# Designs tried in a protein design run: designed miniproteins, single chains. Part 107

Each design is a single chain, and the fold is of that chain. pLDDT is the mean over its residues in the fold that is shown.

## One batch from the design tools (miniprotein)

Design m3724
Fold by ESMFold2-Fast:
Structure m3724 (fold): chain A 98 residues (1-98)
Amino acid sequence: AAEEGVEGARKLYELSKKSGDKEAAKSAEDALKAIEELAENGGTVEQGVGVGLRAIGAGVHTALHLRKQGKPEEEAEEVLKAGARAALGAVAVGVAGT
């Protein structure tokens, strides 16, 4: 769960950077760092939920940006899946930390 969440957050950050959405890329980078800290040091459910919501937000923002650029729907779907994996992993780490 934790490793899958970190993998999801890393993929989200890479896809957001590649999309050119600097705002979403920054949010994805912050989410990646936060989930890595939760996985290494532990945390609370509230922290996990907060990181998960940030990851979902970055994913949605990137997906909308890609759609505005006329990219295939599959690219938007990959970003949303990466955000979901990051969010699930962040929540799971937070729950384990309580």
Scores: mean pLDDT 80

Design m3725
Fold by ESMFold2-Fast:
Structure m3725 (fold): chain A 86 residues (1-86)
Amino acid sequence: MSPEELQRRRREEETLRRLREILRETFEVLERAKELSGPSDHPGLLDELAARLAEIEAQRTPEERLKKAQELLDWMKQRLDELLSR
C-alpha cells in the first residue's frame, strides 16, 4: 500500500470518528439547551438543526462534513452559552 493511500485512509478514519464524536456532543448540547430554554424559546431550533444536518450530509468529502459538523457544534454551544448567560 502506498504512503499516500495510508495517509488518506487514516485521515478518513479519523475524520469519521471525529464526526461521530461531534454529532454526539451536538445532541448532548441540544438536550441541555432544551432543558434550560423552556418550550417556547426556540420555535425554529429543530428545523434549523435539521437543515444544518442536511448540509453536513450533502458534503462530498469526510473532511468537508467534519468542517460543517464542527460549525454546527460551535453554533449549538453558542446557543447554550447564551441560555446559560441569561
Scores: mean pLDDT 72

Design m3726
Fold by ESMFold2-Fast:
Structure m3726 (fold): chain A 62 residues (1-62)
Amino acid sequence: GAEELLEIGKKVGEKTGVDVGDAATAVYTILTKGEKAAFEAAKKTYGEELAKKIVEEGLKLL
């Protein structure tokens, strides 16, 4: 649920330096639209290297 997504977002944020809400949104996008959609969305905001790290850390916790 939303509480679980926020906890995962907090852990991803700690690993990447990204805001917890943004990290939680990326994880939600992985779950609802898939890994590629989450990567492309994060890449527009954070660039390729950080987007890859956000997706990789999110996937480790799912």
Scores: mean pLDDT 82

Design m3727
Fold by ESMFold2-Fast:
Structure m3727 (fold): chain A 74 residues (1-74)
Amino acid sequence: SEDEIFKKQIIAKVARKLVDELGESPEAQAKINEILQEIKKLVDELMAQGYSREEIVKKVEEFYEKKLKELKAA
């Protein structure tokens, strides 16, 4: 379905960005998987609420930026 393709595309883009930022160590992979699970849940919730794809992309981008700031502040 279009929704499944869209979800896969968002997750793939974020995964690539997270690997580029955090690297490929076992610790980095664990953190990446954690963040990706949160993003999957966020996308599912936003789709269930009827948000447009454009708004979902924007909200995922905002969430990603927030998570990176939190990681750098810790």
Scores: mean pLDDT 84

Design m3728
Fold by ESMFold2-Fast:
Structure m3728 (fold): chain A 81 residues (1-81)
Amino acid sequence: SMFEALVDRLFAQAVALYEAGDWEGAERRLQQIGLAAMLTANVPAEIAGELILRAWEALKAGDFDAARAVIDRLIELARKS
């Protein structure tokens, strides 16, 4: 879907920015994923916000697999909304 393609692009950008030392840019890309889930896929704001915070904590720890697993959970919820 267009939503999943957007999320994949934004997540790849977040990882690249984190690896480049741009933590502000990485956080902003994750926030854009949450905003897209809320505005285009009708995921509740509280749930989207909680998952984006969890993804950001995983990304800050350098655990890209854990960060992606949280984003995949957000995509699953978006498909059901």
Scores: mean pLDDT 88

Design m3729
Fold by ESMFold2-Fast:
Structure m3729 (fold): chain A 86 residues (1-86)
Amino acid sequence: SLAETMRELLDKETQEELIEELSEKFKISKETARKMLELYLEGELDPEKIAKKLKIPLSTARKMLLEIEIRVGVLLLEEAVRKVTG
C-alpha cells in the first residue's frame, strides 16, 4: 500500500528531520509537526480535516501537506534512480 511504502521510505531519522523542518518553516511546535506527519502516514489527505484536528490555519495545513508530498516524491524518485543505476 502507499502508506506502507511511505513508512519504509520515511524511517525514524528521516521523519525526525522532516518534523524539525516543518516546525521551523511553519513556526509550529514539533508536536504539531509530528501529529501532521502521523495523520499523513495514516492516509489523511484532507487539509480541512487536518486543520481541524491540529487546530492550525487551513492554509498552513495545505502548505504542510504539499511539503510532505514533495519530500515523499523526491524520496521515491531517488529510490527509482538508485535501482536503475545500481
Scores: mean pLDDT 79

Design m3730
Fold by ESMFold2-Fast:
Formats: C-alpha cells, structure tokens, sequence
Structure m3730 (fold): chain A 77 residues (1-77)
C-alpha cells in the first residue's frame, strides 16, 4: 500500500541520514569508537527489521546501506 511504502521510505531516509551523520562524526573525530560501533549496531538492527517489512523496490537501497554500515563497523572493530 502507499502508506506502507511511504513509512518504509521515511524510515530508510532517516537511516541513510543517520549513517551520513555518523560517518561525518567519525571522520571529524567527534564520536568515540565505542559510541560509533553502538550507533552502527542500532542501524543494522533497524535495517534488518525494515528489510522484512519494506517493499522489494526498496531492498537494493537497504542492502547498499547495510553494506556501508558493515564496512564502517569492520573498520572500527
């Protein structure tokens, strides 16, 4: 439905922005490694839940974002 798609899109857009903000904070040295890892773990959990509810049209964007989160997490681990 349109409402489900809009909800999923809004959640994805918020997650994308949260990752951008976190990436910027990490690069600027404005967040601790521990806080960054906690933020990334929260984002991964949100994306896993979103992927189960989201329409297939959004799955490539979710997968791309998951990959970016995992890559940053591995760099910081």
Amino acid sequence: SAAELEKAREQLERAEQALRDLEAAVEAGEVSREDALAGLDRLLGELEQLKKAAPESLHPRIAELEERVRALRERLS
Scores: mean pLDDT 86

Design m3731
Fold by ESMFold2-Fast:
Structure m3731 (fold): chain A 110 residues (1-110)
Amino acid sequence: APVPIAKIDLEAMQNNKYSPEEQQLISRAVGHVIAGIGHLIDGDYQKAKDYFLLAAKDYEEVIKMRPDDKDSLSMLSRTYEEASKVYKELGDYKEAEKLLEKAKEYKEKV
């Protein structure tokens, strides 16, 4: 199945509004998303899943510091959507549906 590539303007985001701690978390989250996409392209669905979940955790930490940050809320929603697709490829439809519901919850906060 085609994988939608999440585009992140990391440099513009980091330079404009985030503290150094928030910038570190966002950089780590972006790194985890890139790693997840890399493993997904390589067909390693288990590692792709693990990296997308690590990215989601990093974005959740940013949201704890900035609950109304629309960019991080949007990226977290999209990260859960990508993780859901990976769970479907692994045959775990129940977890895929759960992650899609989490994605919708964060998308509604944007």
Scores: mean pLDDT 82

Design m3732
Fold by ESMFold2-Fast:
Structure m3732 (fold): chain A 82 residues (1-82)
Amino acid sequence: SKEEEEFRKAREELDRILAETHSRVQAAMAAGDLDGAIAVVDEAIQRFEELKEKYKDNPELVEYAEQAIELLRAVRDHLRAL
């Protein structure tokens, strides 16, 4: 259905943001740029908060974005502990 296609595309967008964030964090860490790695994670958290507002009428997408934010916050906490 059209709703299933829209959901799939939204999930692919969220997954792409996570994959890009992971790559950028790894690149910053490889360069010894801990502050840059944290900034990338903070940017990703902000992007997912904006996507929660964009998809606020879709509980499944909101839940997925919340799970992504929780994972990103855990990554940020780990980086801050280094």
Scores: mean pLDDT 87

Design m3733
Fold by ESMFold2-Fast:
Structure m3733 (fold): chain A 59 residues (1-59)
Amino acid sequence: SASAVSRFIDDFLRRNNIPRSEKPRLRLLLEGVARLAGLSVAEFLRQPNAEQALAAMYS
């Protein structure tokens, strides 16, 4: 689970051309979004629109 979350973050940053220095901030954002949805981070990432929702918050 932790490994899968870390890989998602690294891949998301790479795909969206976001600097690696943003990794801690993206992790906090992901934790916050999951909390608002009433889900764990791992559960949030299983949602079909998780990446799209996260990308919209970064736009």
Scores: mean pLDDT 79

Design m3734
Fold by ESMFold2-Fast:
Structure m3734 (fold): chain A 100 residues (1-100)
Amino acid sequence: DVDERIIEAAREGRLEEAAELAREAGRELLAEALELFARRIELADELGMGGSREAVGRLAETMTRGMLENPEPEKLEELKEILESQTEALEKLLAKKKAE
C-alpha cells in the first residue's frame, strides 16, 4: 500500500523519501507539497526554531493523510501557497539573523 508507505515515511521525518514515493505513484502535487514542507522544516531548524522529532512527525503525518484523503488539486495548490509563503518568511528571517 503506497499511501501507507508515504504516510509512514512522513511520520518518521523521511520527507524526501515520502516525496519520492508520491512522485512514483503519480502524485506530483503531493510530492511538491512534501518537498516544500521539508524545506520549511530545514529553515526553521537553521533559525533554532525546530520542534521535537515526534511533534514534526505528527504534523507531517496529519498533513500527508489529509492530502491523500482530499487530493483535490485546488486544496493541494492552496497548501503549496501557504508553504511557499512560510518558506519565504523563514528565509527572510534567516537572512536578517545572518546580517545582524
Scores: mean pLDDT 76

Design m3735
Fold by ESMFold2-Fast:
Structure m3735 (fold): chain A 85 residues (1-85)
Amino acid sequence: SAEAKERVERILELYRKAEEALREGDLERARELFLEALRLSEEMARERLEREAEVRGMSEEEIEEIEKKLREEVEEGKKLIEEKL
């Protein structure tokens, strides 16, 4: 979809800017950019889950399990960014 494409392009731009900030030694800016990219990635994953749940007729239990895994992955991502930067 056009919305998904725009979100992906925005995330890729944020990663590129984060890498540039990291090369320049601006750890604070790199951290902020990585966290923003992670936030947008989480939003995309949740929107995708909602669409797939509707299309595939997923049970509430199946949705809850995927949401739990997504929450755990996002929390680990935040910890890694904060630990490394």
Scores: mean pLDDT 83

Design m3736
Fold by ESMFold2-Fast:
Order: C-alpha cells, then structure tokens, then sequence
Structure m3736 (fold): chain A 103 residues (1-103)
C-alpha cells in the first residue's frame, strides 16, 4: 500500500515537473516562478523515502504553484497545462499524505 502510494506520488511529481517546465517555456513573464515549482517538486521526488520531508517540499510547491496557476490562467493557450499542473500537484500531495498515514 505505502509503496504504491509512493509510486503514485512519483508519477504525479513527474507530471507536475514536466508541466511547470512547459509553462516556463510558454510564459516568460512567470518563468522563474515555474522553474522554482519544478525545483521543489524534483526535491520532493528525491526525498520520497522521507515522506514528512517530501510533503513539506510539496506544500511549499503548492503555495508557489497556486500563484503560477492564477497568473497563467489569464492566458487561454496555457489553460490545459495549468489544469494539468493543478491536478498533478494535488495528486502528489494527496498520495504522499496517504502514504504517511498508512505508515
């Protein structure tokens, strides 16, 4: 159970990283914010065996991703990407929190 939830979180983190990097490429005005989200999510993925640390890093990424999603949602061309980012970020946090609870 815990290992499957960790794998689910890793997949969500990978999707979030890729989407944040794509948003950075398409919206130069928020490039630094998008790159910071990707960096925090990569650190969370690297810390997957320390669930408390991974959750802390994803929570920091959620705060920045919320700002990024709100800024990017004004551009209709990237709306599908920001929706995907929101789903991946929430999915990663949920899976990590469930994994911690299951330990």
Amino acid sequence: KVEQLKKDAQLSLDSAIATAEEVAAKLPEIEELAKKVAELMQKAKDSIDDLKKAIELVKKAVELATKLIKAASKNSEVTPLVSGLAISVVGALTSLELALKAE
Scores: mean pLDDT 77

Design m3737
Fold by ESMFold2-Fast:
Structure m3737 (fold): chain A 59 residues (1-59)
Amino acid sequence: SESLTQKLLDSIERYLRELGYTDEEIQQKLEEFRNSSVEQQVGLVLRLIGELLDKELAA
């Protein structure tokens, strides 16, 4: 649903910001996500989760 999509986009933005991406990079990545297929969107989310876990494990 649109509500779930918006919540997902808001979460992605917050996590990208936590990873240290700039506002410009975040907007570019969110645009990529919006222009991606469902299968590609799943892949992008999994990569984001991987980056968050890598950052946590490296700390």
Scores: mean pLDDT 80

Design m3738
Fold by ESMFold2-Fast:
Structure m3738 (fold): chain A 85 residues (1-85)
Amino acid sequence: MSPVERAVRAEADRRLAELEARVPAELHPLLRSLMAGATAEAIRRSAGQSLEEALAHLREELARVERLVASYAATGRVPGAFIPA
């Protein structure tokens, strides 16, 4: 595993813990699946790029997950986008 991949995964794990504190325990497996997909996509998009660019890609992918969590918190409904890949 590259140093960039390790740093991206460490940041994703930190953000996952923050998001898990904001959602019911029943949704944690689904949230973990979404975060794993977002992290993998960020690493894929950052191939051959700097750490700063890789973290920017992670931020973009995580913003999507964070919007889904915010929607759930505001409405009490699980959006259709919570379907695992």
Scores: mean pLDDT 74

Design m3739
Fold by ESMFold2-Fast:
Structure m3739 (fold): chain A 70 residues (1-70)
Amino acid sequence: MKITNLEELAKAAVKYAGKEFKPKLKEEDLPADLLETVRLIAGNAAAEYNLPPLPESTILWLAELYYNST
């Protein structure tokens, strides 16, 4: 799976709401502003559709995919 823009990131957050994935990278290996942006986009997408919040491990996994795809 590849996430190249914020729209794809939002769609992935909706698709994987309530599901847990394990990232290979650690939080310290990612830019802090990128991780915060992913949390914000994922949180807003889940809230808009009244979905359960994404686990932190899934947010890190999405940030890893986005970072490696750009």
Scores: mean pLDDT 75

Design m3740
Fold by ESMFold2-Fast:
Structure m3740 (fold): chain A 74 residues (1-74)
Amino acid sequence: MRQLSDQAIDTIARNIERRTGLSRDLARTIARALGQSLSQGIRDDDVRIDRISQDTGISRSTARRIYDKLVRSS
C-alpha cells in the first residue's frame, strides 16, 4: 500500500498542532502512526487509536480525542 509522503505528514501534523495545541514533534508522530495504519489497511478505529497511544506514549483516551478531531473534522 502507498505510504503518506513527508509533505502529507507535515500537513496533517500542522492540523493536529493547530486543533489540539500539541507540539509539532508529537503531532508528526501521530500523523505518521495514522499514515502507517492506513497504508497497512487497518480500518478499525480502536486499533488506530492504540497505535497512536503506543507510538506517542499518551493515554488511549487522549489519543481517541485527537483521532476524533483528525477524522471527524475532515
Scores: mean pLDDT 74

Design m3741
Fold by ESMFold2-Fast:
Structure m3741 (fold): chain A 95 residues (1-95)
Amino acid sequence: MQEEEELKKILKKLTEIAEKHGDEEVIKKVDEASEKLNKIAQEIAKEVGAKNAIVRAILHLRFIYAYLTKDEKEIEEVIKEMREMHEKAAKEEAA
């Protein structure tokens, strides 16, 4: 499915960026986290069909990457996107 392909793309990007930093421990941790989160997100998408679950998984992976690289701009951007998702959920519940 298209969304699964997109999720795989972001996970691969995280692994490539970790490798670029030249740190075996970072690469190993990112690979383990990416594989585990990818499988969980795919299982949720297949069983539940919740698109929000995939988006949340991607945001979590972006947060991990930003934390590992100490990229404050990325951290703030991910938090902003998570906040927007929470606002949408609140509006839907209020409606």
Scores: mean pLDDT 62

Design m3742
Fold by ESMFold2-Fast:
Structure m3742 (fold): chain A 81 residues (1-81)
Amino acid sequence: SMDLALATSRIIQAIRQAGGSMTVAQVEAQIQQMQAQGVISQAQAQALIDEIRAIARQRGTDTVTVDDVRQAFRRAQARLS
């Protein structure tokens, strides 16, 4: 989805500006804000949040990197197809 790709790109830019990582809570808040603004659907927002949480849990950390968000996007896209 173009909308999900746009939202993911904005999150990646925010992570780069934050020095290469952000907390799961910070990323989730940004995703929820984009959903509230109509940039992405509720289903797209939930799928991306779920995949980000799963990656952070597997790494034993509350932070995510650009590569984590790219991986979460690919998984969310596959799940929504």
Scores: mean pLDDT 88

Design m3743
Fold by ESMFold2-Fast:
Structure m3743 (fold): chain A 86 residues (1-86)
Amino acid sequence: EEEILKKVVEKLKEIVYSVAKKYGLPEEVAEKAFEVVLELAVNSPDTDPEKLLEALKKVGLPEEAAKEIIEKVHKLPAEIAKEVGL
């Protein structure tokens, strides 16, 4: 229950910060991107990928970095759901 949510949040943070480092982005941008991902991907998993892309670009991510985050984040809930047996 709470352990699964903590694992999801931890993995999302790893994804966002890893992509930010790969693209040479400041820590402030990585932090804002992580908050956007938590709000739109975790709290609203049915969020339109285009809306998530625009939100990530607004906080300073290049389009390629934003797309990479979206791809990895979008796959994560399905993988966690399979592991939990949902």
Scores: mean pLDDT 74

Design m3744
Fold by ESMFold2-Fast:
Structure m3744 (fold): chain A 93 residues (1-93)
Amino acid sequence: SENAKLIEELRERYEEAKKSGDVKLEVEVIKESYEAAEATFKKQLAKLPEEEKKEYTKHFEEKKKEIAEEVAKYFREEKKDEEAAEEIEKFLK
């Protein structure tokens, strides 16, 4: 599927970024991955019955917050890059 191709391309770009040691490139690929995830969320949300949309949105927002905290912590604590951590936190608000 088109979505599967996008996910594979993003995975390859992430592996290249990680191999390069370029933190800015890692941040860029993470942002693109989130944009793809949000597009998928919106597409699925449009297909749901009205009664299910609220709970589905709440679940997505909770998961987004959890992942944002984990990724920001990774850049801050493991990569020692506060600017990258703040950029992720700002993007995922």
Scores: mean pLDDT 80

Design m3745
Fold by ESMFold2-Fast:
Structure m3745 (fold): chain A 61 residues (1-61)
Amino acid sequence: MEELEKKIASLGKKAQEILKKLTPEQQRDFLEAYENGDVDKLNAILKPLGEEELKRIAEKR
């Protein structure tokens, strides 16, 4: 399980941004994926947030 914590830490800024911007539903999915070590699900959560963030920056700035 300490390896899972290290994997989350290796996501760096994205892990912190996820925790900050997660909805209750996404937070549940994130915790579930974290407990199961489901890296694919964690990446799926990351990807939409990254693209949406880029859209907002490009559209507003």
Scores: mean pLDDT 61

Design m3746
Fold by ESMFold2-Fast:
Structure m3746 (fold): chain A 78 residues (1-78)
Amino acid sequence: AALQILQEAKDLIKKVEEEAREVNKPEAKKLAEETIKKIQDTLSSLSDVSVSPEQKLKKWQEAKDFAKEVLEKMKKLK
């Protein structure tokens, strides 16, 4: 599970960076930076032993949903 989430996060960060590069606009770069930070902050919180497995899955799902929304916003900037 943890290894899968780490791989998904790396793939998602790469996809966000690639879309921002292709759009080549300041707004897309800012959205990419905010999204990458949110993914990294989420991964850090997943290492917190006080957070339940259910809450960890919810936080990761929220990060994925946020990244998907940002990717759609970046595509509209083209």
Scores: mean pLDDT 80

Design m3747
Fold by ESMFold2-Fast:
Structure m3747 (fold): chain A 72 residues (1-72)
Amino acid sequence: KKKLLDQANANKKKAADYQAQSDALRKQSDALFADGKNADQGRKLQRESDAYLNRSNGYKALSELLLKKYEE
């Protein structure tokens, strides 16, 4: 039972780490779009941000599933 909680917490931490990387890349992308000169580079960083966000969401979903199993 405790093992499921520990795994849920570990996956939640990974989700937070990937969310932080996504947020940093999103800010860089937004700055490039605001500058107007590097739209292609901004779009590349936005796609990379989305990839990290998708990974974050995956770990968050896994954490929630493990927590639900712990509560059952």
Scores: mean pLDDT 82

Design m3748
Fold by ESMFold2-Fast:
Structure m3748 (fold): chain A 60 residues (1-60)
Amino acid sequence: MEFSKEEVEEIKTNALKALDKEAEAVRRGELPDHAVTLERIEQAKKNVEEIYKKELEKLE
């Protein structure tokens, strides 16, 4: 099933918010492997942006 544009936007926003909260926890020292974990979070944000672009293209 295909998502609506509203649903895709909500999924992107929620995913980015979750990643931001995880990055904040790493910066506060609440999560281990600071350098590796932050790099992975940044990569995950880029992946979310790429997924968003592809899903928007499918809706057109």
Scores: mean pLDDT 71

Design m3749
Fold by ESMFold2-Fast:
Structure m3749 (fold): chain A 62 residues (1-62)
Amino acid sequence: SKERLEEFAERYGVSPLTVYRIVTEAKRRRLLGEPIDVRALAERYGVSPSAVSELLREFGLL
């Protein structure tokens, strides 16, 4: 939900929009049968790999 995205954004010091974009891209890749590359997402969005991993696990994407 929007509230969960905002809570995650505050925890990791990133914008809610950035969190939404990461989750949306990961969902799209999973739907297309493409691998989700945590390091590539981290580099693209300026977020730590550990934060991306935790975010994706929380949304059931990892």
Scores: mean pLDDT 82

Design m3750
Fold by ESMFold2-Fast:
Structure m3750 (fold): chain A 55 residues (1-55)
Amino acid sequence: SSLEKQFAQLKAELDALVAQLEQAIANNAPQAEIDKLVAQIGAVLDQLRALAAQM
């Protein structure tokens, strides 16, 4: 279904953002970059929860 496809895409985005956050922390990136990644992860998690509620 279209919901399952959207969920899979968001999970892939979450995995990519988490990997990017881990790399940013390991490289001692600026706090602004870390904050942006955390906010993006939060937004994707919110979208995943909303889609899961429809399935």
Scores: mean pLDDT 88

Design m3751
Fold by ESMFold2-Fast:
Structure m3751 (fold): chain A 75 residues (1-75)
Amino acid sequence: AQQQLEDFKAVVGVSTREAGEILGLTEDQEIDNLAASLAGRQLISLDTARKIATEILERLRENPEEVRRRAEEAL
């Protein structure tokens, strides 16, 4: 359960970043897009989703190699 959640966070973080690079999005726009997706899927508030999205993307920025490795292993 916890490992699946961490793997999911890694995969969605990397996918959001790659989509943002293709679409030319800013970091704030990437956070907003991930937050909107999370709010829709989990039925959580947009504010809570933004906090989660920010945490996911910050972790990717701080530890890119670890997060990308985890995402690759999960796929």
Scores: mean pLDDT 76

Design m3752
Fold by ESMFold2-Fast:
Structure m3752 (fold): chain A 88 residues (1-88)
Amino acid sequence: MVEGTIVLRGDISEEDVEKAGEAAKKAVEKEGLKVESVLGRPGLVVVRVTGESEEQIVRAGLSAGEAVSKAIGKPVEVTVYANGKQVL
């Protein structure tokens, strides 16, 4: 089991934080990962996950970024950490 952190940064308004967090969570769960926590604030959504591999966590991070971008209509930057190391 690999612990991961998916960090999504962008022009996420206070009103869009909940929507962005839910979009990220659903995208990550669809990739088969367990979501341990979701932390959202203006400009930032952080999803803590547990998966089977680093590759799966990277794929989930990219999916989450796409889902959030579509949900809020704005680009977001994706950063992914696995076992404490940045992998994306």
Scores: mean pLDDT 87

Design m3753
Fold by ESMFold2-Fast:
Structure m3753 (fold): chain A 65 residues (1-65)
Amino acid sequence: GSVRVLRFKGDRLPPGDKTLNIDIEAEVSSEEAERRLREAADRIKDALEQHHGLKVNITLTITWV
């Protein structure tokens, strides 16, 4: 299966705020592709929280094609 990312958006942090909201919109063609996308999102969250001291919220909007 394939993953097609339609949007990857991170909002600018407000002054003094350490919370980053990331929106990912993607099309997936298989259960394996959805699983890989969710695993990738978890890795991005972990990297940003560990390396930048941020609290990260990731919203995934997934459409099956």
Scores: mean pLDDT 76

Design m3754
Fold by ESMFold2-Fast:
Structure m3754 (fold): chain A 93 residues (1-93)
Amino acid sequence: ATQEDFERFREALERAAKRLPRIVTVKELAKALAEELDLPADDEETLKAMIYLIKKLGKALGLDVESEESLIDLDEFVERFKKMSLEEFNKVL
């Protein structure tokens, strides 16, 4: 990913977090992020890819995310993500 891709992802995450409850499942966050990135969130393959990405990101951020039903504190997720570098983000992708 480029710096522009990384910033777009950060902005999408912040928009999703503003409209979701503080505690969400990995699947709920993945769907909301797909919507904020103008991806087909109702497409099974797109949703699976986003779930996989959120699980990888969550683990890289030190969060316990084992399944699509794992709970995420969005305030903690966003706060930790903001401290992530582009290099660290590219290692997750």
Scores: mean pLDDT 83

Design m3755
Fold by ESMFold2-Fast:
Structure m3755 (fold): chain A 87 residues (1-87)
Amino acid sequence: HMSAENRYLRAEILSGEGELESSEDRLIARGHESPLIVRITALHDGIRYQIEFAGSRSEPMEMREGESREFRVLPGREIIVNILEPG
């Protein structure tokens, strides 16, 4: 998918080949054979999230409405963006 969205975040593939999936409280980005660059954008204020990668979780982070963050997904890997608290 070129883009995926839930109540909290929009995700877009900016470069590379991969897949995006959304559920109610998470976004998943999977890389294929090349590196994937994904942008997430907050759809409202106070979005709190963690990135899960290879069994590890980041510290909680926050975004404001319209704020975006880009992630590099390695080939054959996935990242999961988990929503912690609805904004």
Scores: mean pLDDT 79

Design m3756
Fold by ESMFold2-Fast:
Structure m3756 (fold): chain A 87 residues (1-87)
Amino acid sequence: SREDLIKEIYKEVLKAMEEALNDPSFSEEQKAYLKELKEKLEEAYKNKDYETMERIMVEILNFLARHKPELYEKLMKKIKEIIEKHK
């Protein structure tokens, strides 16, 4: 289902954010920004606000693409696998 698809993507995005938050190459300002996005994403998930979740996850993906391309590529591979599973 669409809900199951979003929930599975959400789990992988959270894992990538935890990796970024523990990465010493990210600045304190970058980590503060990611923490804010994580809190907003977790709130949207709790409220079943899928539109807000999609917007925040896109913002996280764009951030990772700019600041940690390796982590972005790893996450995108996982997201593609999830999408194929839910077709």
Scores: mean pLDDT 86

Design m3757
Fold by ESMFold2-Fast:
Structure m3757 (fold): chain A 74 residues (1-74)
Amino acid sequence: SELQKQLEKAAQEAYEARRKAFHDSLIEENKDKSPEERLELWKKRVEEMIAKGELTPEEIARYNKVFEEIEKAK
């Protein structure tokens, strides 16, 4: 549906913004790490937030979809 497409676009834009900010910080701190290693660090940070109860079930599902898409893109 059109609403679903709008939500996917908003999620993609939000993801791109977060990815850029995260990537920029990781380049500064982890210059010698591969893009795959940086993705693993992002996943680990999300897992830590989940363990602390900082994410809602909806946010967890959203992150899982984003990570799945990145894995399929490589």
Scores: mean pLDDT 70

Design m3758
Fold by ESMFold2-Fast:
Structure m3758 (fold): chain A 87 residues (1-87)
Amino acid sequence: METAEEMNRIREELRERGVVIGGYAGDSAAGAVMGLSEVLSREEATRLVERAVREAREEGLKQGRSSGQTSLLISSAAGKVVRDALS
């Protein structure tokens, strides 16, 4: 119960920062913030994920990718941020 509520709080924080993501990509981004918050401050984790999502979305647009393909790119970028920070 607490984990789901924390995920929703993270999603709203990202939305307030202009990162509007739904579905699997939104879950991936929120999960990345939660995972990074184990080793980074919540603010640093949120900023790192926000930047990765913005860059992935811009890259998807630049490549002419569909919304679904861009969502996968966002999910991949969120996972990479966690792996890079925890390795």
Scores: mean pLDDT 75

